# Ledger of designs, part 55: designed miniproteins, single chains, continued (4)

Each design is a single chain, and the fold is of that chain. pLDDT is the mean over its residues in the fold that is shown.

## One batch from the design tools (miniprotein)

Design m13901
Fold by ESMFold2-Fast:
Structure m13901 (fold): chain A 67 residues (1-67)
Amino acid sequence: MLKEELQQVIDELRKEAESIPDPKFREEAMKLIDEAEKYVSQGEEGLPAALEAIDRAREVIEKAKEK
């Protein structure tokens, strides 16, 4: 996968996380996004971990929207 495409996904998730009203969910999502960005910077070796962090960040954001 192209690093540029993953960076766009991370940037979009960061904007969504910043809009979360609950500071606990926002902080948790932001930590996962920062972790994903760090793994993306490691190249292909970091891709599996980056994808897992992205999925976890999405889960936190969705849970925040429900309550």
Scores: mean pLDDT 79

Design m13902
Fold by ESMFold2-Fast:
Structure m13902 (fold): chain A 92 residues (1-92)
Amino acid sequence: SAAAEAAREAAERMEEAAKEGGEEGARRALEAASEGSRRAREAGPGPESFWAEVGMGSGATSAAMGLTSGDGTLGAELAARAARAGAEAAEE
């Protein structure tokens, strides 16, 4: 579905952001989560959109906390993990 595809693409971008780490990685992860959530929402309501948004929301929170605490690398890694879990759930 379009929502599952959006979640998968966002998770992939967040995983790349986590590899970069630091403040830049966390910022890119937050941007990817925001864009992924927007695309999932535009795909319309459904279980796929729900799980995609849960994953993206958790990812955005982790990335934002990493930025706020100065631990951007950990924030980006946790964000990527949450996004991937949401994307996998959205494909079911």
Scores: mean pLDDT 81

Design m13903
Fold by ESMFold2-Fast:
Structure m13903 (fold): chain A 114 residues (1-114)
Amino acid sequence: SLEEKIKEALEALKDESPVIRLAAVQTLAEAPPEVLEKYLDKIIPVLEELLRDKDPYIRREAAKILKKIVEKVDNPEIVERLRPVLEELLKDKDPEVREAAAETLKLLDEKFPE
């Protein structure tokens, strides 16, 4: 059931493995917008950690998941918290991480224009 999947994903957000936390965030990002928005306070801190992970694969996938979340949520607070980390990723050593960060920042600017 959706309820069981959400419960399992919320527990997995606390896992010591970045890959397991990444899968948990992906599951929550694919949930209906109302469910996703309810748990943003738990999801965003984990995403910030994954976006700064030592593994470029983890950073790249986290940036892609963040783009999916930004597409679904209408929460301007996400802009202030995530913009600085995405701007850091524009200078990342991995070109795929830079590209994912640029695409997410563009979407953020389009959705929440100043």
Scores: mean pLDDT 81

Design m13904
Fold by ESMFold2-Fast:
Structure m13904 (fold): chain A 61 residues (1-61)
Amino acid sequence: SLSEIVERLRTLSLAQLGQVARLAELDAAQLERLLMNTVGSLGRLPRAVRRRIAAALDEVL
């Protein structure tokens, strides 16, 4: 769920957030929404992008 992604992102360092952004192939606007790290900010991303973020989290953690 989006709430689970938000909680997982909260445990990451800035360096790990950078790894997630690279693995998920985020553009600048998508990266800004990732860094805000709210259910609302992430919910505004396309579903495919949210799935890439979830997959990248599994690789970084």
Scores: mean pLDDT 84

Design m13905
Fold by ESMFold2-Fast:
Structure m13905 (fold): chain A 100 residues (1-100)
Amino acid sequence: SLEDLVDEYETQMNALISQIKNEQLRAEVQAALDQFVSGMREAIRRKDYVAFMMHMMALTSFLQVLILREKDPQDRAILQQMLDLALEFQKRALAEIKAS
């Protein structure tokens, strides 16, 4: 289900966020994840799959901008892993919606 997919996504994203060394960056990324995941769950509850995908894409865009701005190579590598994960889950979400 999309709900199970979002729970898996949040769990894996939180594991990556915990590896971010810069406290301010970690807090910013955590706040963004919490906001977009909340929006995804609300969209699922309303059966609004367009809003659901828009929240997933917004997080992807946010991560892309942070990667361009990040100067620390280790924190940038974590942000890149989060971006790769976001793109994977976006593909899985589209497949799940198509199967519904």
Scores: mean pLDDT 90

Design m13906
Fold by ESMFold2-Fast:
Structure m13906 (fold): chain A 65 residues (1-65)
Amino acid sequence: MEEIRRAEAEALIRMTASSFGFEIREVDGKLVIISKSEDKKVAEQAVETIKKVYENAGLPPPIVV
């Protein structure tokens, strides 16, 4: 169950990051989101959305840099 939920959350995160133009990297099995955008407010909004998706799935939040 936890593995399936993680995979679903990761798919949603990849879709969300793509819509905001963020880069996603996988480091040691963990998703790292690179929130370097010219528009800082867009970056903050995307990070907040991603965090809520993980919280709703009952998973630990992804690493954001």
Scores: mean pLDDT 68

Design m13907
Fold by ESMFold2-Fast:
Structure m13907 (fold): chain A 87 residues (1-87)
Amino acid sequence: SAAEEGERIVKELREMVENKAPTSEIIKFLSKVTGIPQSTISRLIRKLGKEETIRLAVGLLELRLARELGDEEAAARYEALIAEILA
């Protein structure tokens, strides 16, 4: 399911961070799973740092899942989180 795929993506991302994967590999992975161009992810890392960019990407994936499931309360929470990270 889309939910199981989302959980798998978050787990793989967590494992990459724990194993200290190179920033280039993290950029490639985040681009693949979010659909955001690698150049945009690279710019976000320069502006926000790696940790906040990862948090933003996870928030975006969770927001997409909440919207697909019709969970309006979860969607509102993730929209607020994304807005906070981008402020």
Scores: mean pLDDT 81

Design m13908
Fold by ESMFold2-Fast:
Structure m13908 (fold): chain A 76 residues (1-76)
Amino acid sequence: EREERIERRLAELERKMAEIDTQMDNIVKQEKKAREELKDDPQALFDKLVELGVQSVKLAVDYTVLRREIERLRAE
């Protein structure tokens, strides 16, 4: 049944987006913690923020791809 397959795929994609939202929230929390804990070590802070920044960009790309897939499926 086509409707059931679309609903199942939409639920899967929405779940993946929720997981990415959670991961992005965790990155924001880690950035705040790093700024507080590493304020006296600028090199360690820089390295940690770069690491988190790379992860954030990858998640943002994945989020955009999933959002576009959801939009396409909803248009069907």
Scores: mean pLDDT 83

Design m13909
Fold by ESMFold2-Fast:
Structure m13909 (fold): chain A 68 residues (1-68)
Amino acid sequence: MELEQKISQALSNNDPQKALEYGKKLAEKDPEKAVPLLIGLGSVFRSKGYDKLADEAFKIAEKAKKKA
């Protein structure tokens, strides 16, 4: 099972913390794939008022972007 599917399922189950956890794992395994997904997660979290989770997602995306 791919990490992208786990992220999607966590979001559909309204579990933003698990979605971010899988995003972190994806960033370590495949930073190139993780960057657009983490930016998307950050935007979704921000729109829902999950500011701390959004900031964390964007920080992970920026670190992954430097390695991709």
Scores: mean pLDDT 80

Design m13910
Fold by ESMFold2-Fast:
Structure m13910 (fold): chain A 83 residues (1-83)
Amino acid sequence: AAALIAKGTAYLIKGNNELNINKDYDKAISYYNKAASYYTKAGDLVNLANAYNNLATAYNALGDNAKAASYSAKANAYAAKAL
């Protein structure tokens, strides 16, 4: 579990750099999807919710408001399951 969470977090950081520094929203989405995959394998609902929230932010930056709303809803659902 710890190794999968560490891999997920590494991809989340790469996604954040693409989103905030390089403004490469397609790469940010790719890295956040990889992070979400590792957090799903680990059963880490808290970090999975965070990855979905970051996907929502990236899709909003890309102008895809429908996908942004969808990922925001997923983030809220997984955050609630983690309670």
Scores: mean pLDDT 87

Design m13911
Fold by ESMFold2-Fast:
Structure m13911 (fold): chain A 86 residues (1-86)
Amino acid sequence: MTSVVLEYFENEKGERYGVPVVTGEPSPAVEENRRLAKELKEYLEKEKGMKKIPEKEVAEVPEELGLSTDEVAEALTEMLKKVLAK
């Protein structure tokens, strides 16, 4: 079972930004997702001055989707790349 942890950051206006991180055994895809998630978290905290919210949301990927941990990590990596490119 693959889990995704959403870590939230809040700006001065109370707007929240969720950063998705795959929870699972290390693989190239999982490591790339964690690397980009770390870069986004550092960007939000250091460059945007956002504060980390202590509460985390954990979402399990439904088995019905038939997605591997690597496929979930790759999808989240592509999402993070698009956010960081803006």
Scores: mean pLDDT 77

Design m13912
Fold by ESMFold2-Fast:
Structure m13912 (fold): chain A 89 residues (1-89)
Amino acid sequence: SLAAQGQALLARLEPRAERLRDHPDPRAAMLELVREGIRWARENKDEETLTALAGLLLRAGFSEEELREWGISDEQIARARALLAAEAA
């Protein structure tokens, strides 16, 4: 599931997430963590994690344009949308 793949990524980023907990803007702290996660997954060519993260972000109400700015490709966004549609069916 997308949630399980997202949780695996979060476990790898947990030390960074803990460092950001006291950030005065929780949304900015979350976005920083997300950008680090996307960068990490891209560097490791972890396309499944990128697709899972894209799906979680789309579900959370982030736009496709925002995901592209953060380095998620149109192909990964399309794959994430297809998985979300399959889960909703």
Scores: mean pLDDT 70

Design m13913
Fold by ESMFold2-Fast:
Structure m13913 (fold): chain A 98 residues (1-98)
Amino acid sequence: GPRLTDPEVIEATKLAEKNLNGEIIPSKEEAFKIVKLVGNVYSVATLVALGKLSEEELEEFIKILKEKNPELTEEQIRKIIENMVKAIKEEEKRKAEE
């Protein structure tokens, strides 16, 4: 796999951290890079919650996440994403009610 000191891995890690902190909404290409290099699922959950991913695009992300997390089943990864999506949508609903 890529080395932790590779510039692309460092860049992907910074993007993942900014997304977690609410500083950015990643593009599909940025989310793909984050998942492939860092394995972070939150970028995928963010895009799903915002309606920016098709089912086919989500299935592709799940396959990559399974390769990065061989101890987890695709069903378990899907449930993790679904739980994160629910949490993001509930937070957005609270903000909209303020």
Scores: mean pLDDT 78

Design m13914
Fold by ESMFold2-Fast:
Structure m13914 (fold): chain A 96 residues (1-96)
Amino acid sequence: SLDELVEAIRQLVEKNPRYLPLVRNIADLLEEILKHKDTDPEKAEKYREQLVKLVKGILGKEYAELLKNMTDEELQRLIEALQPLRDEYEARKKKK
């Protein structure tokens, strides 16, 4: 589920704080997919392929397959669910 993917990302970052910048990359790819879905579906699909490949590399095939089958509404909820981790990354970057 979406919640399982969010929890897996949180646990990955907790174990390996070096992956916190990766949350920014995931969110950027999600935003690009949603931005282009209606105007350039081929470009949106290429961003989805990049996101799936990224998630497969860090979380494994199970989470990559989950992400591949997510609806636009689920992708938007994923962006919102990742916002606290994005905020943590920005806060850490500011604190020297």
Scores: mean pLDDT 80

Design m13915
Fold by ESMFold2-Fast:
Structure m13915 (fold): chain A 88 residues (1-88)
Amino acid sequence: KELEEKKQEEDNKQSQLLHDVLDEAGKKGDEEGTGQEALDKMLEDSQKKAKDLSEKMKTLDEEQAKKAQEERDKNQAIADALNSLKNS
């Protein structure tokens, strides 16, 4: 039950993060000419950062690895949310 509630909480957090990302992409889209190009760039940047952090974690100490994992999880969540939006 607690595990299921925590999963729902994470899904809600990712949904809110997606809305924030879409709002920011809308502002960038006005400047760059299209919101879709801004979203594609944000997705690419988030995926690259998550991958780079995953590789870097292999060589970090435990304390630094924990911080890198938190940043990786955040960027992965953004990438997953944007990817879900593009494929839905």
Scores: mean pLDDT 68

Design m13916
Fold by ESMFold2-Fast:
Structure m13916 (fold): chain A 119 residues (1-119)
Amino acid sequence: SIAAKLEEIAKRAEEAGIDGDNLESLLKLVEILAELFGLPESVVEIMRELAKNISKKENQMALDLMIDLVLLGLLTEEIAKYLKSMSEEELEKLIEEATKEGLSRVEFVKRLAEEALAK
């Protein structure tokens, strides 16, 4: 269940001293997610590359969306590649359009997954 996985993530994050504010903590979070959700190595490599370049706003936005997709069981290699390829402007436009349509975060992330798979 998602609730059990979230509890295990919280426990492992606390044990690892993850504060979310530095690269080492962010890379540890990616490894915890990879293990708990059984992510393909190709997806994990994309997430690590975004984490290493987290100073770029588009990488922060893409990684945040990927984490939401992981929690929903929707993240695939194709979706990860799609998000990695997007500019800051493209990601901001997607979020603005979702907000304008009144979509919840879950509805937005599901729509994003369907859009990525349609390409």
Scores: mean pLDDT 78

Design m13917
Fold by ESMFold2-Fast:
Structure m13917 (fold): chain A 81 residues (1-81)
Amino acid sequence: TAALQAELARLQAEIDAVHAEMKKVLDKYNKKLKELRKAGASIEDIMNVIKEAEKELKPLVDRHGALVGQRKAVEDAIAAA
């Protein structure tokens, strides 16, 4: 039980760290999109920035999904004990 609770806390800290990284990426691209809209940029320019944001976010989204799955497995193990 104590070992599983420690593992749950470790996974939550890793999830929080990934959330912080995702927030930095989103803040960066939201700022860029706001500047582009203010400058009257084309829809093509806006879409290219969104695609670049998606590319940068993908490894973080994949990491988040893996960590959430690991957390669920630990939560299920705690519930079964």
Scores: mean pLDDT 87

Design m13918
Fold by ESMFold2-Fast:
Structure m13918 (fold): chain A 102 residues (1-102)
Amino acid sequence: GKKYKEEVKEIAEKYVKALEAPEELHEKIYELVEAVYENTEDKEELADKLQEALHEAALEEGLVTEEDTPLEAMEKIKKLLKEGNIEKVKKIIEKAVEIAKK
């Protein structure tokens, strides 16, 4: 419904701003938010589930260690984008989508 699409878009836009994501990643970020939204029963847990999926994906892609917090994972993703490593971030987001769909 209209409310569903508006809620997913609003959350995706918040993550785009937080990561300072380039235009080419906006669709992938939307896909991630939608996957988490559809697979989360309690919408109050949605932000935590998004952070968990991104942290797990960053771990599997070797960007962070188990000792890094979800916030530190987000900061390292943002640093990769500032360094122009868009392809690495794209892989992390695609992996996070797969994790969210489990």
Scores: mean pLDDT 81

Design m13919
Fold by ESMFold2-Fast:
Structure m13919 (fold): chain A 96 residues (1-96)
Amino acid sequence: MEEDLKKAKEAIKKGLESGKKVRFIIEGSPDEVVEKVEAVAEAMAEVGVPKSTVIKEKSELLPEGVKAVIELALGEELEKAKKEGKELEEITLDLS
């Protein structure tokens, strides 16, 4: 939890400050995935992400576990990319 929280905070700060999309990939047992998803949520709160931040969560049941994907982007940067027909640059952190 502590290391996941630290990594998530660093990724959020670096990504959002650079106008990028931040993607977290979390794969493991249901309990491990829940703990790491909670660590990402705590990281967002502690960083103080802007109210304009768009958060998308997806979960997928695997044969031997669960995979969750959490994506964060600043709303203004996302809308600008959409208007230009482009995708935001992305940083991906695998917390599995």
Scores: mean pLDDT 80

Design m13920
Fold by ESMFold2-Fast:
Structure m13920 (fold): chain A 85 residues (1-85)
Amino acid sequence: SMENLEKMKELIEEAKELIEEAKKETDLNRLIGLALRAIGLIIEAERILEENKDNKEVVELAKEAIELAEEALKVAMEKLKNYKP
């Protein structure tokens, strides 16, 4: 549906913003928050993908949203792993 396409485009833009925010963030609690937000985006995009498997356009956008959100999560997690007080 057009509503699912719009939602996927919103998740893609939010994931891109999370990547840029994660790259700039140095605060431990905020990095944890960014990681949790990225996980939430992955879960939402996977839910929409599962409900719309036969819609090729939704599937392609969902894969992009998941890939971008996974990148945001990786950036935040790498910073958390290398965090030193």
Scores: mean pLDDT 87

Design m13921
Fold by ESMFold2-Fast:
Structure m13921 (fold): chain A 70 residues (1-70)
Amino acid sequence: MASELAKLSPEQLAEVLRESAKIEDEDERKKIITTAMNVFSQKKGVSSQDTARIVGAILLVIGEMIDREL
């Protein structure tokens, strides 16, 4: 799983993060989000635009999680 995510482009990784927000199983969602973020942090040579896309996806997921807990 982690190795598979490491092969994804930053754009594909952002899509995985957005898709994980729709998972109803909290443990599974948390595991996927954490793994994807760890994989992204290990990537080198990522453009500022791709970095912004990933950060945007993370913020969107965090926003959805806060809305659900409120």
Scores: mean pLDDT 67

Design m13922
Fold by ESMFold2-Fast:
Formats: structure tokens, C-alpha cells, sequence
Structure m13922 (fold): chain A 77 residues (1-77)
């Protein structure tokens, strides 16, 4: 589930440009680090929600994608 969400963020980053691409790549790297640390889906969802709030000041599009990913993970937890 977490790996699937990371892949979805990576794919959307590949299709994006500028600030949106940079922010989505950062979010995907954060998810990868959390997976390696043994984080639960709920913990990853909470971190993505926090990141989305920061990202919304840089790219609304990236923030919406990150929030969608967090909701999907929270539902799976």
C-alpha cells in the first residue's frame, strides 16, 4: 500500500513540471525514507498531510496530490 502510493507520486512527478515536480519528488523521497524506517501507513499519512501544508505555499497542485495520497493511506490503515 505505502509502496503503491510512493509509485503514484513518482508517476505524477514525472508528468509535472517546475515547482510541482520538485515538491512531488521531495514527497516521494520522504515516503521512501519512512518505508525504510518501518513507518506504518498511518504514520506516512500524517507526515504527508504535514508536508502538503508546507507544499501548498509553493504549489497548490502538488499539495492536492500529496493530500490525496495521505487520504488513501489513512483509509488503508
Amino acid sequence: VIEEVRKEIEEKAAQSTGNTKVQLRMAAKMVDRLIKAGASPQEVADQLRTQARVTSRISKEASEIIEEAAEKLAEAA
Scores: mean pLDDT 80

Design m13923
Fold by ESMFold2-Fast:
Structure m13923 (fold): chain A 68 residues (1-68)
Amino acid sequence: MVAKAEVEVTFDEERGLWRAKVTAPEAGLTVEDEAPTPQEAYDRAVEKLRKEAEARGIEVEFPPWPAA
């Protein structure tokens, strides 16, 4: 089974940081991370979710960036 990830990247103007939320509903996984650039926020969140999925033996497909 390959779980598809959903990505939401938003800019928090008050903090001056981009926030990426990555969810793999089929795997029951959700992670968030923040970075000064949208690409870096996306990459960090994807890396976190990938590591958790690998620990559970789950393969996850990530959408191309930018996804929104």
Scores: mean pLDDT 76

Design m13924
Fold by ESMFold2-Fast:
Structure m13924 (fold): chain A 51 residues (1-51)
Amino acid sequence: MDDEERKKLYERMAEVIKSEGVSIETAAEELEKYYGIPKSTAKRELRKILK
């Protein structure tokens, strides 16, 4: 996955967190399971967008 696709994934997941009320933990677990992104990395990137 290239950097542009990964960035858009984080942006879409952040939108789902805000609209659906899912936690950052849950979103990070989904990114780890389906895209192989380490949970710690996903949480860090999501926090940057959501702060």
Scores: mean pLDDT 79

Design m13925
Fold by ESMFold2-Fast:
Structure m13925 (fold): chain A 69 residues (1-69)
Amino acid sequence: SREAAVDAARKAVLEAGGTPEQADLISEAVRKATTPAEAALMAIEAVRKAGGTDEQSSRVARAVAEAMA
C-alpha cells in the first residue's frame, strides 16, 4: 500500500540519521509518486542525503517498491 511505502521511507531516513523535516519531505514525495519505481528512487535519494549507506538505500528501495506493488 502507499501508506506502507510512506512509513518504510520515513523510517529509513530517520534510521540513516536524517532529521524529522527530511522524513516529512520524503513522506510527501512518496505520496505524490506515480509509480513504485519513482517512489523507490526518491527514497534512495532521501536516504543518501541523510547519510545512509548503500545497503540502507538498497533496502529502502526494495521495501518501498514492494509496498506500492
Scores: mean pLDDT 83

Design m13926
Fold by ESMFold2-Fast:
Structure m13926 (fold): chain A 97 residues (1-97)
Amino acid sequence: MEEERKQAAETARRIAELFEAALSNDPETQKAVADYAVETARSLAERFAGTPEAADLQRVAELFEKAKEASDNPEETQKLMREAVEEARRLADRLAA
């Protein structure tokens, strides 16, 4: 439980850092990072099924998915990506506590 939460925190932090780096990159790179983040967050949510952390991981995945769906609107995509990064950072901090 403790070790698994620590690993989830590191993964969430890595996703947030990777996405933050992508925010100043081209839209194609942003979409690739979003795909990776969604898949990774969903996999973690499945591993933590039945725990409060699973709901937070699912929320992060949903935000990245919404960002992908809004790809035709750059402002909305960027807003959703920033929200997903902030949620991932908050989740990492909570899991590390």
Scores: mean pLDDT 71

Design m13927
Fold by ESMFold2-Fast:
Structure m13927 (fold): chain A 68 residues (1-68)
Amino acid sequence: MEEAIEYAKEKAKELGIPESLLNEEKLKELVEKLDYDKKYIDAALKFIKAMGVWPDIDALAKFVKENV
């Protein structure tokens, strides 16, 4: 759990996602819904970067799991 959240924070910084989008509670919820899988985390973070905003977390998690 903690390692997956830390990974997501580091990956978000690497991708250039602004700190204003790094809401820890939303990130934890997303990572949990993605089953702590780095493959899904990577895809979801790329999507968030492209959108520039937090989408519906349930919809994003479903989309990532079905398409990755």
Scores: mean pLDDT 79

Design m13928
Fold by ESMFold2-Fast:
Structure m13928 (fold): chain A 81 residues (1-81)
Amino acid sequence: SSEEIKKEAIEELEKLKKEALEKMKELNAPQSVLDAFEQLVKKEIEEILNDENLTKEKAEKIIKGLRDYFEKLIEELKKKQ
């Protein structure tokens, strides 16, 4: 069901957010970067909640997009160490 897909996607995004913020803090990310990432995840969760036709494939694409963006942020932070 769409409701179950939403629940699973949101749980995965919340877990990704927690792991990403923790890793970025370990790399001394500026507060502005942490805030921007939190706002991005919040926006994606709100879009998922409001999507009446959410498919598993669409949810997986959103999660992958955020994970790819997080990996890019980590690489940029590592270059500044």
Scores: mean pLDDT 85

Design m13929
Fold by ESMFold2-Fast:
Structure m13929 (fold): chain A 85 residues (1-85)
Amino acid sequence: MKEELIELQIKLDELLKNKAPVSEIAAVVRRILELQNEDPSLNLLPKPLTPEQIDAVVAAAVEKLPELKSGLELGAEVTRIAIKL
């Protein structure tokens, strides 16, 4: 679980640096959020997200992609959006 999360975060950073399609970036972000929901030990969030909240966070993060420069920055934005839900 933790290893898969790290691999997905590395993949996310590479996709952003390589200007990959938005659909690929969105898929990785969604998988990261799903893994954080499935494993409580990985949760940086105060509560688990619903499927609808995951969809909303992914959509909001995708809209901010032109302003984001790294996977770490995208991860912080995703967490910020999720906490506000």
Scores: mean pLDDT 73

Design m13930
Fold by ESMFold2-Fast:
Structure m13930 (fold): chain A 84 residues (1-84)
Amino acid sequence: NPELEENVRRLLKELGINDEEVYEEALERARNSPFGPLELGDMIGVAIRLGKATPEQIERFREMLRKAGYSDDEIDAILRALSS
């Protein structure tokens, strides 16, 4: 699915993630949920679970959530959920 592949790569690029293992895992998860929305949280969550998320990538995600109107407490709750 070219649109799915493009969407996954775009979201990873927004987070500064350029890792093929993270890409393949994110693609596989997206294929198993083809009608679910793809979110930046799904991408950073895969990177965290694989042990490949950098502090800089996590901070970029935090900044994106702050810009979207989330509070620091809400961002911390989201990151805890993604890390489990």
Scores: mean pLDDT 79

Design m13931
Fold by ESMFold2-Fast:
Structure m13931 (fold): chain A 90 residues (1-90)
Amino acid sequence: RGERLREEVRGLSESTRRLTQESLQLARELGDEESLQRVLELSRQADEALRQALEAIDRGDLEAAEEHLRRARESLAQLNELYNELRERL
């Protein structure tokens, strides 16, 4: 019964990819190296959490999968906040 969780991982992965790409472009346009590194770090944290969620789903540990998805959502929320900050500064 990991199908719902797998779909959530797919959606979050796509959102992370789009938001990372857009945030990296904004940070580059601003010449903000610190924000560029922060975007990369948050993207890596989200991607790692999503990978761990898939591994947990594969072994049937749905509780661990939910925890990893929660961490991915937290990283994505921070990336979204950074994206909004960068967009406002442009």
Scores: mean pLDDT 87

Design m13932
Fold by ESMFold2-Fast:
Structure m13932 (fold): chain A 109 residues (1-109)
Amino acid sequence: SAMLEKVKKLGKELIALADKLLASKDEAQIRQYLAQLKEKIKELVSLALSSDDPETLKEAIKALDEVAAKLDELLKDKSLSPDLKLEIQLLLGMIALQTGVLSLLIKKL
C-alpha cells in the first residue's frame, strides 16, 4: 500500500527527530524540533485516519508510542526549563489522545 509506505517513512522521520531532541542540549534547538514533531505528528495522524487499513493505523500507533517514550526520557532531564517541560507534557498529551483515537478505529474495523 502506498499509504502504508508513506506512514512508515514519516514514522521513521518522527523517530529520528525525537532522537535529535534527546541528543540536543540547546533549548532553542529542542523547541524547533518540538515544532517540527508537532507538524509531522499531525501529518502522520491525518494520513492514518484517511486509511481504512488496520496495518497503516498500527504503524502510526507504533511510531507515536516510540516518540512518546523518547519524550518521556527527555522529561527526566532536570536541566530543562519549566516552560519547555510544559510544552513536552502538552505534546505527550496530544500523542496519547491521537493514539487512543487510532486504537479505537482499529477495533471498529
Scores: mean pLDDT 88

Design m13933
Fold by ESMFold2-Fast:
Structure m13933 (fold): chain A 68 residues (1-68)
Amino acid sequence: SNEEKQALFDEYIAELTAIAKEKGWSEEEIQAMVERLRRGKEDVLAAEDLSLELVRRLLQHELAQFRA
């Protein structure tokens, strides 16, 4: 459901924010990233052809890439 996709995105944004803080990003850089991610979230929620499982896998992959 879109509510489940929304929850996955919210968790993803929170995790990226925590990693960015650990990497020493400024508050301004973090805020800019969050704003970009929230726009991407709205686009994904508008796309009915994206499954919950696909969204979960994409976000997990992006987190792993950002942690590296």
Scores: mean pLDDT 80

Design m13934
Fold by ESMFold2-Fast:
Structure m13934 (fold): chain A 74 residues (1-74)
Amino acid sequence: MRARELGERAVELLRRGYELLARGEVEKGLELIREAERLAREFAALASPEEVEELNRRLSEIALEHREEVERAL
């Protein structure tokens, strides 16, 4: 399923991106976060509003979990 695959990839790339930022690998981390954002936008074009809300909730949760580390790395 195309939308599901985009959503799963967006979540995975966002987690990896924040992990890289937390380690001080800013360039690579930001690249993965930008790709995750691109995939999330493609997902939003294909998915139902409910599915978009669920993905956005998961992406926000990941961002909040890594917020302190990102603020220190940037």
Scores: mean pLDDT 80

